# Designed miniproteins, single chains, continued (4), part 12

Each design is a single chain, and the fold is of that chain. pLDDT is the mean over its residues in the fold that is shown.

## One batch from the design tools (miniprotein)

Design m12391
Fold by ESMFold2-Fast:
Structure m12391 (fold): chain A 120 residues (1-120)
Amino acid sequence: MEELREALEQLSQTAIAELEERVPEEEIERLLAEAARASGRAVLVEYWDEEGRRVVYGAALTASGRVIIIKAVFDEEGNLLKAEYTTEDGVTRELSEEEKELLKKAIEQGEALRAELAAR
């Protein structure tokens, strides 16, 4: 899907932020879609669940005018357990192996950008 590749490219240029307030997953997706649409910029956030798994959400507005929501879940050792994207129409699909590699690189770049912006 060309829209997913565009979203992943936008996310690779986006600093990852920690989500300080815990909200339901459905509310996270809605808020991120609204933020991406309002700003015209990609949003990338992370939090840790009750089991210590890292959950990463991304949202990007594509040239088609659609918002793509991306979700990745990593175990406590950093292994990717799940990677999927959801369209604003509520259609959810798993990422391909190629798209999972692009997502992992986008997250790594987001971490690097956050580190660059933070005082050490």
Scores: mean pLDDT 82

Design m12392
Fold by ESMFold2-Fast:
Structure m12392 (fold): chain A 79 residues (1-79)
Amino acid sequence: MEERRERILLGASSGVYGIGNASIAVVSKDKKVRDFALKSLDEINDLSDKAESGTVEEARKYYEKAKEIYEQTKKKFDE
């Protein structure tokens, strides 16, 4: 039960990075940055879904991947 809650929280936290990518896709004036943010959003959503169905250790790995994808999107937005 506690492990399930931790997986759900890690999936939800991964989803927060998805919201970050969605925000960049809406506000960015550069079409290339918007297109990258939208493609990365699909990948983050897939990682969030996988976090809910796997082990806690897998959920942590998916969370870290979602964070890295968001940071890459943010770097492109800031460039």
Scores: mean pLDDT 77

Design m12393
Fold by ESMFold2-Fast:
Structure m12393 (fold): chain A 72 residues (1-72)
Amino acid sequence: MKEELEEKARELRKLGEELEAKGTPKDVKLAGMAYAESAMLQGRVAGHSEAEREGTAKKILDEYVAKAEELE
């Protein structure tokens, strides 16, 4: 149901925030993955197309990979 997707998205966002707060390259990469999955679930709830959801997730992943590489 929509409510279950919203709850999972919220939990993934919280996990991402906790991982990002640790500040290691590995944890920042994992934070990006958690944020990307959260965005995908939010996009499903909002009625976005699969391509739009994948595009948003890719942007988040690319951003957090770059951020993690700058920390190395």
Scores: mean pLDDT 83

Design m12394
Fold by ESMFold2-Fast:
Structure m12394 (fold): chain A 62 residues (1-62)
Amino acid sequence: SAVERLREALEAGDLEGIEEAMKELLTQERDPAVLREALALLEAAPPSEVVANGRAALRAQL
């Protein structure tokens, strides 16, 4: 799933993978519980511009 790919990309520090997983979550995911899980992953992640942008986008959609 996109949220599992986001988790893997965050653990690996793969910025491109984070962006791709976020794009899929924001365009295809409709379950608020899954979007909240993705937001929690980003909030627990080390700070970066990509992570901050992802948090802002998910908060706007929720």
Scores: mean pLDDT 81

Design m12395
Fold by ESMFold2-Fast:
Structure m12395 (fold): chain A 83 residues (1-83)
Amino acid sequence: DLVAKYPEITRKILQIQFELLAGVEVDPSEFYELGREIGKFFKENGLELPPELARKVMAATARMMGASDENVEAFVEGYLSEL
């Protein structure tokens, strides 16, 4: 359970999502760190995605949140840094 085991990740996801919906600028470093935390979560829980699939899924996720291209790239790089 992501919420129970990683409440800070869940809170950060919701915070960033609400900030983007409100038109607040989100720093790329926040997306990078979020990507890293999600990457750690997947690795620790035995969830394995091939790197190409992981890149596509993470990029799509950040875009669905309304992230800029720079923030999408930061999120993907953060995620891949933990693989």
Scores: mean pLDDT 76

Design m12396
Fold by ESMFold2-Fast:
Structure m12396 (fold): chain A 76 residues (1-76)
Amino acid sequence: GDAGGAARGAARAIELARERGRVSAEEAKQMILDAGADPKGGGARAVLGAIEREARRNGGVLSAEGMERAAHRAGM
């Protein structure tokens, strides 16, 4: 797995959510993959799953705090 790529993507998604007030689950997941995370890696799977769980509670979007919770839940 590429835990470093997943962490970089999560940090970018948090920053984008701060700037716009929110980020969609699809945008956040794409940012994780674009940062070089291996989608079959444990770290990437954990953060992608946590993003989906947070977004499911909030109509498909995450705030910066929601992204921070997803990253924390994934062990980042």
Scores: mean pLDDT 81

Design m12397
Fold by ESMFold2-Fast:
Structure m12397 (fold): chain A 100 residues (1-100)
Amino acid sequence: MAEELLKKGKEAYEQGNYDEALRYFSEAAVLARQKGDLKLLAEALKFMGDVYEKRGDYERALEFYEQALKLAETLGDDEMVEELKQRIERVKAKIAERKA
């Protein structure tokens, strides 16, 4: 169920339909949280961050990436931890550029 929403969100994201992608990822995150599926929750939060980054909302993207990072660290998912650290540094640089 939540995995199906994550798949639909990813398809919408790849098509550039960011509002639809956010709805699917948000629903997936709610269901993952209700079930205690921390892996699926981390993935949904990461993808929500990716959508906000594409929309130029770097502050929102940072919030979602940091939440996903805490979950990935709890899970010992070294690959996701590294991916999220790279995304966080990228959006921090974009935030700094806007204030310069």
Scores: mean pLDDT 87

Design m12398
Fold by ESMFold2-Fast:
Structure m12398 (fold): chain A 66 residues (1-66)
Amino acid sequence: MAPTPEQLEIARELIEEHGFENTTPAMVAEAIERRTGERISNSAAQNALQEALALEAQEKAEEIRR
């Protein structure tokens, strides 16, 4: 159920390009299938989106000196 690093990278790229609000689990699942040949469910793609968002927020926090 945990997303792979490659799935997280794909989800993160889609979030950067379209924004989290405009990125759907279906888009993530389709992109993963096209790039890796791995077929995942929309619920698995949603988990990848949530994890990618958390990682992006963490990286942004690290970029800001506190």
Scores: mean pLDDT 75

Design m12399
Fold by ESMFold2-Fast:
Structure m12399 (fold): chain A 86 residues (1-86)
Amino acid sequence: HMKELDLSYRGLTDADLEPLKDLKNIEKLNLSRNRITSQAGLEPLKDLKNLKELDLSYNGITSPEQLAPLKDLKNLEKLDLSGNTL
């Protein structure tokens, strides 16, 4: 089972995140420096209940409402949103 995944700087868009929904054991996920821009793009992450660290730095996130899918990630200890236009 995969616990850590680095997908930084891969040109990933919102649609590219759909397969991440199946990574139920993931604890650390780096999605920095991609093209994630919408609430819909973050929906695949909503059930990743083991997630402790999420790096979303340097994406196209512009409002707190886009982060709604992350609200129930109760084990999240570190969320990096630097370099977004929040």
Scores: mean pLDDT 85

Design m12400
Fold by ESMFold2-Fast:
Structure m12400 (fold): chain A 118 residues (1-118)
Amino acid sequence: SLIEKLAKEFNVSIEDLKAALEILKEVLKKYPELEKKLDEEKQIKLVGHLLKLQLTDENADLSELAEELAKELDISVSVAREIIEAIRKEAKKKGVKLSQLPFETIIEVALEVLSKYL
């Protein structure tokens, strides 16, 4: 299945990827226009990259992640960087590491940024 293939590519468990996708689908109900523009493959790739981001150090160079996210979602690198920076800002505002930020919060921040551009 597509989920099994992408779980291997992102080096995450099928269970974790499915759980992340369920959170994304629930939050996407608040953004029906965005839901129409993100097919199933783009949704899975978005959650895969956001799971990767959650595991990164706060001071890591995220240029490669931004470029990959931009390519997979057909958005500009500047929009991908804005998503990553907005998520980092939310973690800093709450005084927590990225790994301690709830994944639902990461999704909500990412979709708020995407809704401005898609």
Scores: mean pLDDT 83

Design m12401
Fold by ESMFold2-Fast:
Parts: C-alpha cells; structure tokens; sequence
Structure m12401 (fold): chain A 62 residues (1-62)
C-alpha cells in the first residue's frame, strides 16, 4: 500500500497515477463481487466501496 501525502496539494504525478489505478482496480473488484450476488462477500464489498470513496475524495481535493 502506497503512502499518500496528508495534504493532497503535495501529491506528485506518481501519486495521482497510483490513485487512479487503485480506484479502477477497486471498481473492477466491486463489479465482480456484485455480479456474484453472494451474501458472504458483503463485508468485503463494503470495505472496497469505502476504500474507493476515500480515494475519490482525495482526488477531488487535488
């Protein structure tokens, strides 16, 4: 897991690329888990959704 600067304004181009890749990867995994419609996967799905929201929020502050 890559450490991001606490202040989004200090984020480098590499940090932005990392964020975009992580968001895309999380979205893909969320779609796969939703397609399975398996209740046992709900906690994992919630965790991924929260992670994606956090990453998107960080990007929006750039």
Amino acid sequence: MRRLPANPKDATEEDVEYLRREIEEAEREIAELEAKDDPSLIPRLVGLRLRRIGLELYLSLL
Scores: mean pLDDT 78

Design m12402
Fold by ESMFold2-Fast:
Structure m12402 (fold): chain A 98 residues (1-98)
Amino acid sequence: REELWRKMEELARELEEKLKAGSLTTEELKEGLVEILRLAFEIMDEEERQALLEQLRAGVAAAEKTMKKMEEAGASEAEKMLAEAQLAANREVLEEVA
């Protein structure tokens, strides 16, 4: 179970490194984020899963407002790409559990 947390942390680190290197597409980043979310659900109990699902739904609902705030804050292209990939990953995971 700690091994699943480590695997999730390692995947997150690999995605961050590849994103910083400019070697990731938005689609590849989305796929990695989906895998991380799937691992998180395997670790979590039902109460934690429901809390995460609510967080993902709130993120999807607030996506347009979040992207505008990132632009106002002077977010990098990499940060914008990450936000778009996270939105797509959140939508895909929500569709899987629906």
Scores: mean pLDDT 77

Design m12403
Fold by ESMFold2-Fast:
Structure m12403 (fold): chain A 62 residues (1-62)
Amino acid sequence: REQAALAVARATKAILDGKSPEEVAKILEDAGYPEAAKVARDALEQGKSPEEVARAIIAALN
């Protein structure tokens, strides 16, 4: 649970810093959440806002 929260925080910061969908996905994959990485990449490729991407990541993490 704590590890998931840290992964979300790092991914969200990367999105706000303008990192690529690939870099954001790698953060989540390296943290052990490949499904969340796919969700984040898909949402970013669709042009969703950072808030919408963060919500999608949180929903995928469980």
Scores: mean pLDDT 79

Design m12404
Fold by ESMFold2-Fast:
Structure m12404 (fold): chain A 92 residues (1-92)
Amino acid sequence: MIKEAEEYVRKAREALAAGDVEEAARHAREAAGYAQRAMAASLTEEQIAALEKAIAEADRAAQAAADAGDLAEAVRHALEAVEIAIEFIKKH
């Protein structure tokens, strides 16, 4: 679960560097899915609430960028949220 999330984050960042925003968005969605499953399997309700607070700013920034039509910026912020989640899960 965590290794799969990390692999898709890496692929998403490689796609962003190559200018393939659509592929980056697909990989970012896969990474988020693996991180969400790992969170549900590994964290307590209190830890989930703490993580949701930690990622809230990145999630809002991703949504704001998407609403503005800046898909590359939206993917970048979405990956920030996923990376925060991965690191939080690894500590617990």
Scores: mean pLDDT 85

Design m12405
Fold by ESMFold2-Fast:
Structure m12405 (fold): chain A 61 residues (1-61)
Amino acid sequence: MAEAVGRGGGALAGAGDLEKHGLAERVERDHSTGRAVVWAKTEEAARALERAGELTAAQGP
């Protein structure tokens, strides 16, 4: 499992990191859960957000 720890530490970790790097943008809050809905500007950012359990929007505001 030593090699597995290297895969989790070097990547953008979620919505906040992706937004900081200009790869995602918060567009709205989900009315059902109260969580932020994030628009991913790239396919890879969208997949990263979904793996992190974030709500994603297909389009910007």
Scores: mean pLDDT 62

Design m12406
Fold by ESMFold2-Fast:
Formats: C-alpha cells, structure tokens, sequence
Structure m12406 (fold): chain A 69 residues (1-69)
C-alpha cells in the first residue's frame, strides 16, 4: 500500500513537471500571438488571432487548474 502511494506521488510529480513545461510553452506561444495581433492590419486577421488567444487562455487556465490539484 505504501509502495502504491509512493508510485502515485512520483507519477503526480512527473505530471506536475510536464504541466509546468506545457504552461511555459503556452505562455511563450501566447506572447508570440500577442505580437502578431499588434501587427495585424485587417479585421479578419485580428479576429482570427483574438480567437486563437482566447483558446490559448483557456488552455493556460486548464493547465493552471491541473497544477492546483
């Protein structure tokens, strides 16, 4: 039983590390998308980038929620 708990804690630790890496990558991608949005000249491109940013924000929030577990 203690061995199963140790295994679960180890798996949780690895999951946390991978989620932290995912969060860092998503935040980096978000920054790139913000720069692209700042350079967007057409309303259609701006709306597309804003949608992608909203999707990234949703993913970032999901990863943050998983990290709180």
Amino acid sequence: SDELLAQAEEATGEKIESLEEALEKLERHRKVMEEKLAQATTPAVRLSLERELAELDELIERVKEELKK
Scores: mean pLDDT 75

Design m12407
Fold by ESMFold2-Fast:
Structure m12407 (fold): chain A 81 residues (1-81)
Amino acid sequence: MTPEEVAEEVIAELEADIAYLKAHPDASGVTLSIHRLRIVALREELRFAGVPPELQARVDSLIDEANKLIDEAVAREKAKA
């Protein structure tokens, strides 16, 4: 795969992860932990691909959005009995 193809695949996977988190605001802590580990794995995949700066910025933005959604979901889970 080219670095650009790797970035496009990671972007698609991050967008799918974000869509899942938005659809499941009450996801369990286990599910949230799995999504967080997935985001870390996707970021590491890009580290070895040599992605152009503009695509890196796009991925970083999506990772920030996904982490924000996970943090909000964790806060909601902690508020539930």
Scores: mean pLDDT 78

Design m12408
Fold by ESMFold2-Fast:
Structure m12408 (fold): chain A 51 residues (1-51)
Amino acid sequence: MEEWDVSSPEGIVAAVRALLADPAQHERARALLTNEAIPADDRAALAAELA
């Protein structure tokens, strides 16, 4: 999973959600969560799941 479709907000959100499903990938999910293309509401929800 080296190349994710980060061209769209949907692709980035899907990638973060997939990584959040695996605790071993949470560091990678957090890195993707800094992407400005993620809508603020989605970013807040995903960040809360990591906390």
Scores: mean pLDDT 72

Design m12409
Fold by ESMFold2-Fast:
Formats: structure tokens, C-alpha cells, sequence
Structure m12409 (fold): chain A 99 residues (1-99)
């Protein structure tokens, strides 16, 4: 399993080329002390059946959102995570599960 991690405040972006046919899962975790956190994640790539997938999750102090696409070897996948509320540390992880 291949993993790519990106970190940021309020936003994080991860881009990776897919080495083998895989399900690519973007997982974004946001943290803020004592405040409501809203995290959105969107994933896209160069596949023939590629809608942008997005997820939004709201939590107190921490929230995690996930989105997945199928990608073929040689395609590039980009995920973007961002928050709508309060300054939040965000960790965005791309996980590659071979098909």
C-alpha cells in the first residue's frame, strides 16, 4: 500500500501519480482546540469515468472526511482538503489500494 501525506493550515493538497491500478482514498483530518471543525475533501484524476468526489464532515475539536476514486496505472490523482470554520491544522493522506 502506497501512502502520500500532505499537511497544512486550513487547506492541504496532495498530488501523486498512480503506479498500478488502484482505489485511491483521500482522508483529511482537521483539528482545532475547543471549536467546531468542518472538513471537506475532494478527489479527482485523469480517468474516463472521473466525477469529482467530495465529502464533508463536522465534529467538535476533530473531524475526518474521506473520498475515493478508481485510477489506472500512470494516471495522476489530486486531492484537496479545506476547512470552512476556524483555523484548523489539516492532514491529508492519499492511500493506494491495488485492484
Amino acid sequence: MKVTISKGKNTATATAQVDEDAIVTATATGKAEGKTVEVQVMIQGGSEHLPSFSATTTGETEATATASIEAKAGETVTAVAYTSENPTEITLTLTFTPL
Scores: mean pLDDT 73

Design m12410
Fold by ESMFold2-Fast:
Structure m12410 (fold): chain A 77 residues (1-77)
Amino acid sequence: SAQEEAKRRLEENEEILKRIDELVKKAGRVGLEERREYLALLAERAGLDPEKVRNANEEELNEILKELSEKALKELE
């Protein structure tokens, strides 16, 4: 169903972000900028402005993730 597909997409996005977070913490060289670029690609795919993500701080990135999740759910209805 569309709801199951939306849930899978959200889980995949969360899983990817978690892996990036773990990689950043483990490597010590993957900066916030690399995380922004990855989230910008996800935002563009969801029809959001990727430049908003590239200029976002950590708090703003968390809000963008919520917005991406909500938009994905709406577009699959």
Scores: mean pLDDT 65

Design m12411
Fold by ESMFold2-Fast:
Structure m12411 (fold): chain A 74 residues (1-74)
Amino acid sequence: MSPAQRQAAIESALIRESIKIMDELKKKKGMSTFDATKEVNKILLEAQKLLKENPDLTPAQLEAFMRELYKKKV
């Protein structure tokens, strides 16, 4: 996979998982859009930090990491 293809796959994973978490927070946990956005942004910041420290992370590993953060904090 080229670096550009990897970057696109990582960005797609971040967007897809953020949308899933946002939907779950709003529909299953009853959070407002504002509160759900704040929680998703916290998870995104942790995911971006992990990517900076681990540049060889796969999209699947990134999605799994975001899902585990969601499970632990909600």
Scores: mean pLDDT 80

Design m12412
Fold by ESMFold2-Fast:
Structure m12412 (fold): chain A 79 residues (1-79)
Amino acid sequence: DRAVDLATLAAVYEARGRTDDAQRARQLAIQIGVQNGIDPSVVQKAIDAATKAYLEAIKAGKSLEEAALAAREAARKAL
C-alpha cells in the first residue's frame, strides 16, 4: 500500500526532526491518498498517529527498525 508507505516515511522523518523531508513525504502521501479516494484529513491523522507510535516505541527502548514497524502499523490502521 503506497499511501501507507509514504505516510510511514513522513512520520519517521518528522519523528527524527527531518522537517523538510517530512513535509515532502506528507505532500506525496496526501496526493496518493486523494487519488485513492482518501480524505486529506485522514492521511494527516494517519501520519500523526504513525509519528506518535514511532516516538513511543523509541521511548520504550525499541530498535529503529521496530519503531518504523510500529509507525507503519499505526498508519495502516488509520488509513
Scores: mean pLDDT 87

Design m12413
Fold by ESMFold2-Fast:
Structure m12413 (fold): chain A 59 residues (1-59)
Amino acid sequence: MEELLKKVEEALKEGKSSIDVSELLKNTDPREFAEIIKKLQEKFNVSLGVADGKLLIYR
């Protein structure tokens, strides 16, 4: 979670719209992953989606 939080913060700072999360999706329970996504959305005031192993950032 903490590593993903840093990657999202860096992506937002650099103006990126996606992060590869394929490894995290493979090794994380879907329910726990959903709660991580919700927490990140609340922290950064963004909408997040997941497609093809990527975390998509909607501003």
Scores: mean pLDDT 78

Design m12414
Fold by ESMFold2-Fast:
Structure m12414 (fold): chain A 68 residues (1-68)
Amino acid sequence: VDDLIRAGDAAVKAAEAAGGEVLSFTVHDGVIRIKVRAPDPEKARQAAIDAALKASPGTKVEVEAERA
């Protein structure tokens, strides 16, 4: 519960720091799903995943990234 919230918050902040815009954020069935739009989608996706795992190791995170 708290781990999912921490991981989600970290992922959103990392994606935004990478120049991304978070289009959707959901937490369902213990899985965090984020959709972001960024000038460099792969960089934003990787930053979000890395931040989430750093905040909560073992958290399942799915990031869909599209080019801005």
Scores: mean pLDDT 81

Design m12415
Fold by ESMFold2-Fast:
Structure m12415 (fold): chain A 108 residues (1-108)
Amino acid sequence: NVEELQREVQELFLRVLELSEKSFERVRKLDGNEEAYEKTMEKLEEARKAAEEGDIPLALFYYGSAFTQEEVNPESVERAKANLDEQKLRDYRDNLRATLAQYEAALS
């Protein structure tokens, strides 16, 4: 069921973003480097907005951009949207589950 899988990926990604934001707020308070954290938090906010709209490829590109500081390429996003299938959604789900487990362990 592709629709159920899309919803699961969306819900999982929103949880990953919540824990990512908490993790980066903790690091910001310890290190005091405001400029780098502000840029990361801005891109995580863009990822959250895209995820809330169900635009999983765009959300994932903003999430990646938050950590690499590379600009999101619109052509790459459109290609990812065009190539989005059930297997790719399962891959996203599995990767997000692994990421969520890592953040939960780091924040406990």
Scores: mean pLDDT 81

Design m12416
Fold by ESMFold2-Fast:
Structure m12416 (fold): chain A 95 residues (1-95)
Amino acid sequence: SEIKKLEQQAASLYSAASINSAGAQFSEELAKKYEEEAKKLEELSKKEGGVYKKEAEELKEKAKKYKEEAENNRKAEEENRKKAEELEKEAEELK
C-alpha cells in the first residue's frame, strides 16, 4: 500500500528529527559550559593581568562551534518534521 509506505517514511523522519533534537540539546549544554568557563577565565584575567585571555578565547571558540552545531541540528529537526508532516498529508489525501 502506498499509504503504508508514506506512513513508514514519515515515522522514519520523525525518528531522525528526535535524534537531531537530542544532538542539539547536547551541543547547547556544551556551549553553555564553555561560555561559563570562559567568563570565569575573563574575570581571573582582569585580576592576573591577562594571563588567561588566550584560554578564555579558545573556550569562546569552542562554545561558538557547539552553538553552530546545535543550530544545524535544530534546522535538520525542523526540515525532517516538515517533510514527515507533508508525507502524512499525502497519505491522508490517498484515503
Scores: mean pLDDT 88

Design m12417
Fold by ESMFold2-Fast:
Structure m12417 (fold): chain A 85 residues (1-85)
Amino acid sequence: MKELKLTSGGGTGTLTLPDPIKVGGPATVTADSGATLTGTVSGVEGNIVTISGTLTTSAGSRNVDATFRVDLAKGTAQLLGVTAT
């Protein structure tokens, strides 16, 4: 598994991706806020990775697609967007 430091809208956390990064592989996010995403890689387009899964926050759980820009050389990822499904 690859662990990337997440930066997202002023927040920090960890994005964990399969190694190698492939569609169908398991993926998780843990945010310092306590929010978690558990899911599967649903799309890879160059350095843009989409994860489809369950986002759990203090408000409850919902299914989402979360899109990240990853920088494997730096070990970082940036959240670009989250869409409820």
Scores: mean pLDDT 80

Design m12418
Fold by ESMFold2-Fast:
Structure m12418 (fold): chain A 70 residues (1-70)
Amino acid sequence: LVEEAQRLILEAMSLTTNKEARNHAIAAALLAGAGDLEGAKANAEKALSLTTNPEAKELLEEAIKLLEEA
């Protein structure tokens, strides 16, 4: 679950052209790996709000769902 969420977040980051969104996605992946699921979710939600790429949005939405289930 957490490992899958990290993979989706990093994939979304690779599709995102907004640097602030990319930085929040990287932070979300790092926090998820550290076990800070609340911090990971908050940063993933911020990345989702800043990205305009539809594929990145879908990946971030799925990652947020997985973090909530973890």
Scores: mean pLDDT 81

Design m12419
Fold by ESMFold2-Fast:
Parts: C-alpha cells; sequence; structure tokens
Structure m12419 (fold): chain A 70 residues (1-70)
C-alpha cells in the first residue's frame, strides 16, 4: 500500500484532512485513513476505512465508512 493525502467527509458533513493508505489511488477503492483531523473540532481519527470517490492532482477525496461495517 502507498500513503496519499486525503480530504474525507462523514455522513454528518464533517470534513477531515490527513493521509490514507490505499493499494490503488482510484475511485471505488477502500483505504485506511491515518491521522484524519476534523477541520472544525480538531478531533483525530486513526485506522478508519475510507472509500475513495475522486482523485484531484495529488489529493484523494473519500467518504468515511461506518466502523461497524468493516
Amino acid sequence: MKTYNIVATDDKGNVYTGTVDVKEPKPGTIGIGRNLVNTETGEVLNDVPVKIYKTEGDTLYGELLPKSSI
């Protein structure tokens, strides 16, 4: 797996920035989010599954998946 920069959102509209470990940086791939920092609260999440939906330059965009689904 390789590490990429990510902007991830949850189902409540919270935005996180950090890194993601993923096998292929393409839409539809699930990676593991690392040091995801909530942009409003400063909360840090680690080892969270993220589904990649978009690649733009060197940054991946994804949605956080429920931990109970993995």
Scores: mean pLDDT 79

Design m12420
Fold by ESMFold2-Fast:
Structure m12420 (fold): chain A 109 residues (1-109)
Amino acid sequence: ALREAMEIAAEALARVAELIAREQGWEVTGTEASVDLDRGRASGVATYRTPADSANAARGTLTGELTDIRSIEDVLAAMEAFRDAAEAAGLEEVAAVFAEAIEKIRELA
């Protein structure tokens, strides 16, 4: 169950990174979600390319991560904190991604 909760969180982080990149007008070229259960880490990455002249095109990554995860409760607390922060910032799509992740993680209990 903890691995599954961390995988849901990693996928949510990757989706949020993708949404942020797309909102900036950047082209998302890939996403990756990863879990390191032994180290208590979950991460989501979006790789992007900026829309610019070919000579000025830039590539980069946006990364979200959780660290020091020891339980499903730690994953839920992090997802709830990110949801609340996104709501406070007016990032409704980002908040919805974290809300969906919270619901999925709660179903594992």
Scores: mean pLDDT 84

Design m12421
Fold by ESMFold2-Fast:
Structure m12421 (fold): chain A 98 residues (1-98)
Amino acid sequence: SLEELLKEAEELEEQAKRYEEAANKFLQAAYLYSEGNYELADKYIKEGAELAGKEVGEKLSKASPEERIKLAFDLGTELYAQAKKLKEEARRLREKAE
């Protein structure tokens, strides 16, 4: 059970890392959309979606330019919140493992 707890903590930490990287990509995309750099913003959205295991293509294709900024920002903030929860859970598992 000790080895299982540590392995689960490591898996949660790796998932949190991917979510933080994805969140950074989405927040950068929001900034790029606001600056009118749509090509680079779309690239960052795709990279973030792949890192997070998220499907955003349909929602993005239906969004106006203004809605794309909001969508990218909301995706980034949501993933940061999820990453924080995963890190807190990993910490609890490590504490149980001693």
Scores: mean pLDDT 85

Design m12422
Fold by ESMFold2-Fast:
Structure m12422 (fold): chain A 124 residues (1-124)
Amino acid sequence: MYNILIVDDDPEFAARMKKLLEEAGYKNISVAYSGEEALAIAELNEIDLIIVDEKMPGMSGIELIEELKKRGLGDVPVIVVTSSTDEETIQRYLDAGADAVVHKSASDEEIIKTVEEVLKKAEE
């Protein structure tokens, strides 16, 4: 069973993502409301996937990816959730080490498909 960490300072969005993943059959889901909390959870627990908002107080999604690399956790796949439709911004997240990028208004089916594809690639 996969351990998924959701990182978002918006508790309503985090709750929506958790419910969506639970309805898709993922049972081990943790939530962090800051990048610092996410790092603490990832250091103490085996996390298989991080889903992180691009904008958080104190630490951005890119800064979280860089901190994971510095702490030897760079092998954990990361999906960045963005409100941007700008291709240059999306490419910047991929260049920083994000395994996928999804828009905040993406369909439930698109989000779940992205999660499944990222987890499958991590097993291969």
Scores: mean pLDDT 84

Design m12423
Fold by ESMFold2-Fast:
Structure m12423 (fold): chain A 79 residues (1-79)
Amino acid sequence: TLEEFKAYLDAGDWEKVRKIVAELRDRADAGDREAELQLANILLVLAERDKSRTPEEIEKFKELLMERLGVSEEEIRKA
């Protein structure tokens, strides 16, 4: 769940974070639209919390997600 993801992220448990992302990615690749939107939301949260990423890198990543899913940033964040 998003709550579990946030808890692991806040704890710095990158093994759990990566597992959740990988599971959602596998479901999204299989055509699960709900998993695609949830994965996009989680990846945006992760990117925004990653202090090593530049604003330009975050913006490019957001654009890629929006184009791939055919939705707005707002729609991704509602997932």
Scores: mean pLDDT 79

Design m12424
Fold by ESMFold2-Fast:
Structure m12424 (fold): chain A 88 residues (1-88)
Amino acid sequence: LALLALALAVLGLVIGRVALDLGEASGNREALAKGIAALLLAAGALFLAEQALRTGDVEKAVEAVKEAIEAIVLGILGVALGLAALLA
C-alpha cells in the first residue's frame, strides 16, 4: 500500500507540473492554481508515503493514497483547463 501511495504521489507531481506548464503557456490562472494545488498535495502524499514505508503505518499509507488521488484529480482538471485555454 505505501509503495502504491508513492507511485500515485509521483504521478500527481508529474500531472500537476504539466497543469502548471499549460497554465503558464496559456496564461490561464485557474490552471496555474490547480497545478500548484496538485503539486502541494502530491508533495504531502510523498511525505506521508515515505513515513508509512519507514514505520509500517497503514493509516498513513491510506491517507497518502487519498491525498495522491486528490492531487491527480486536481492536476487533471488543471490540464483540461490549460488545454481548453490554449485551444480557444
Scores: mean pLDDT 80

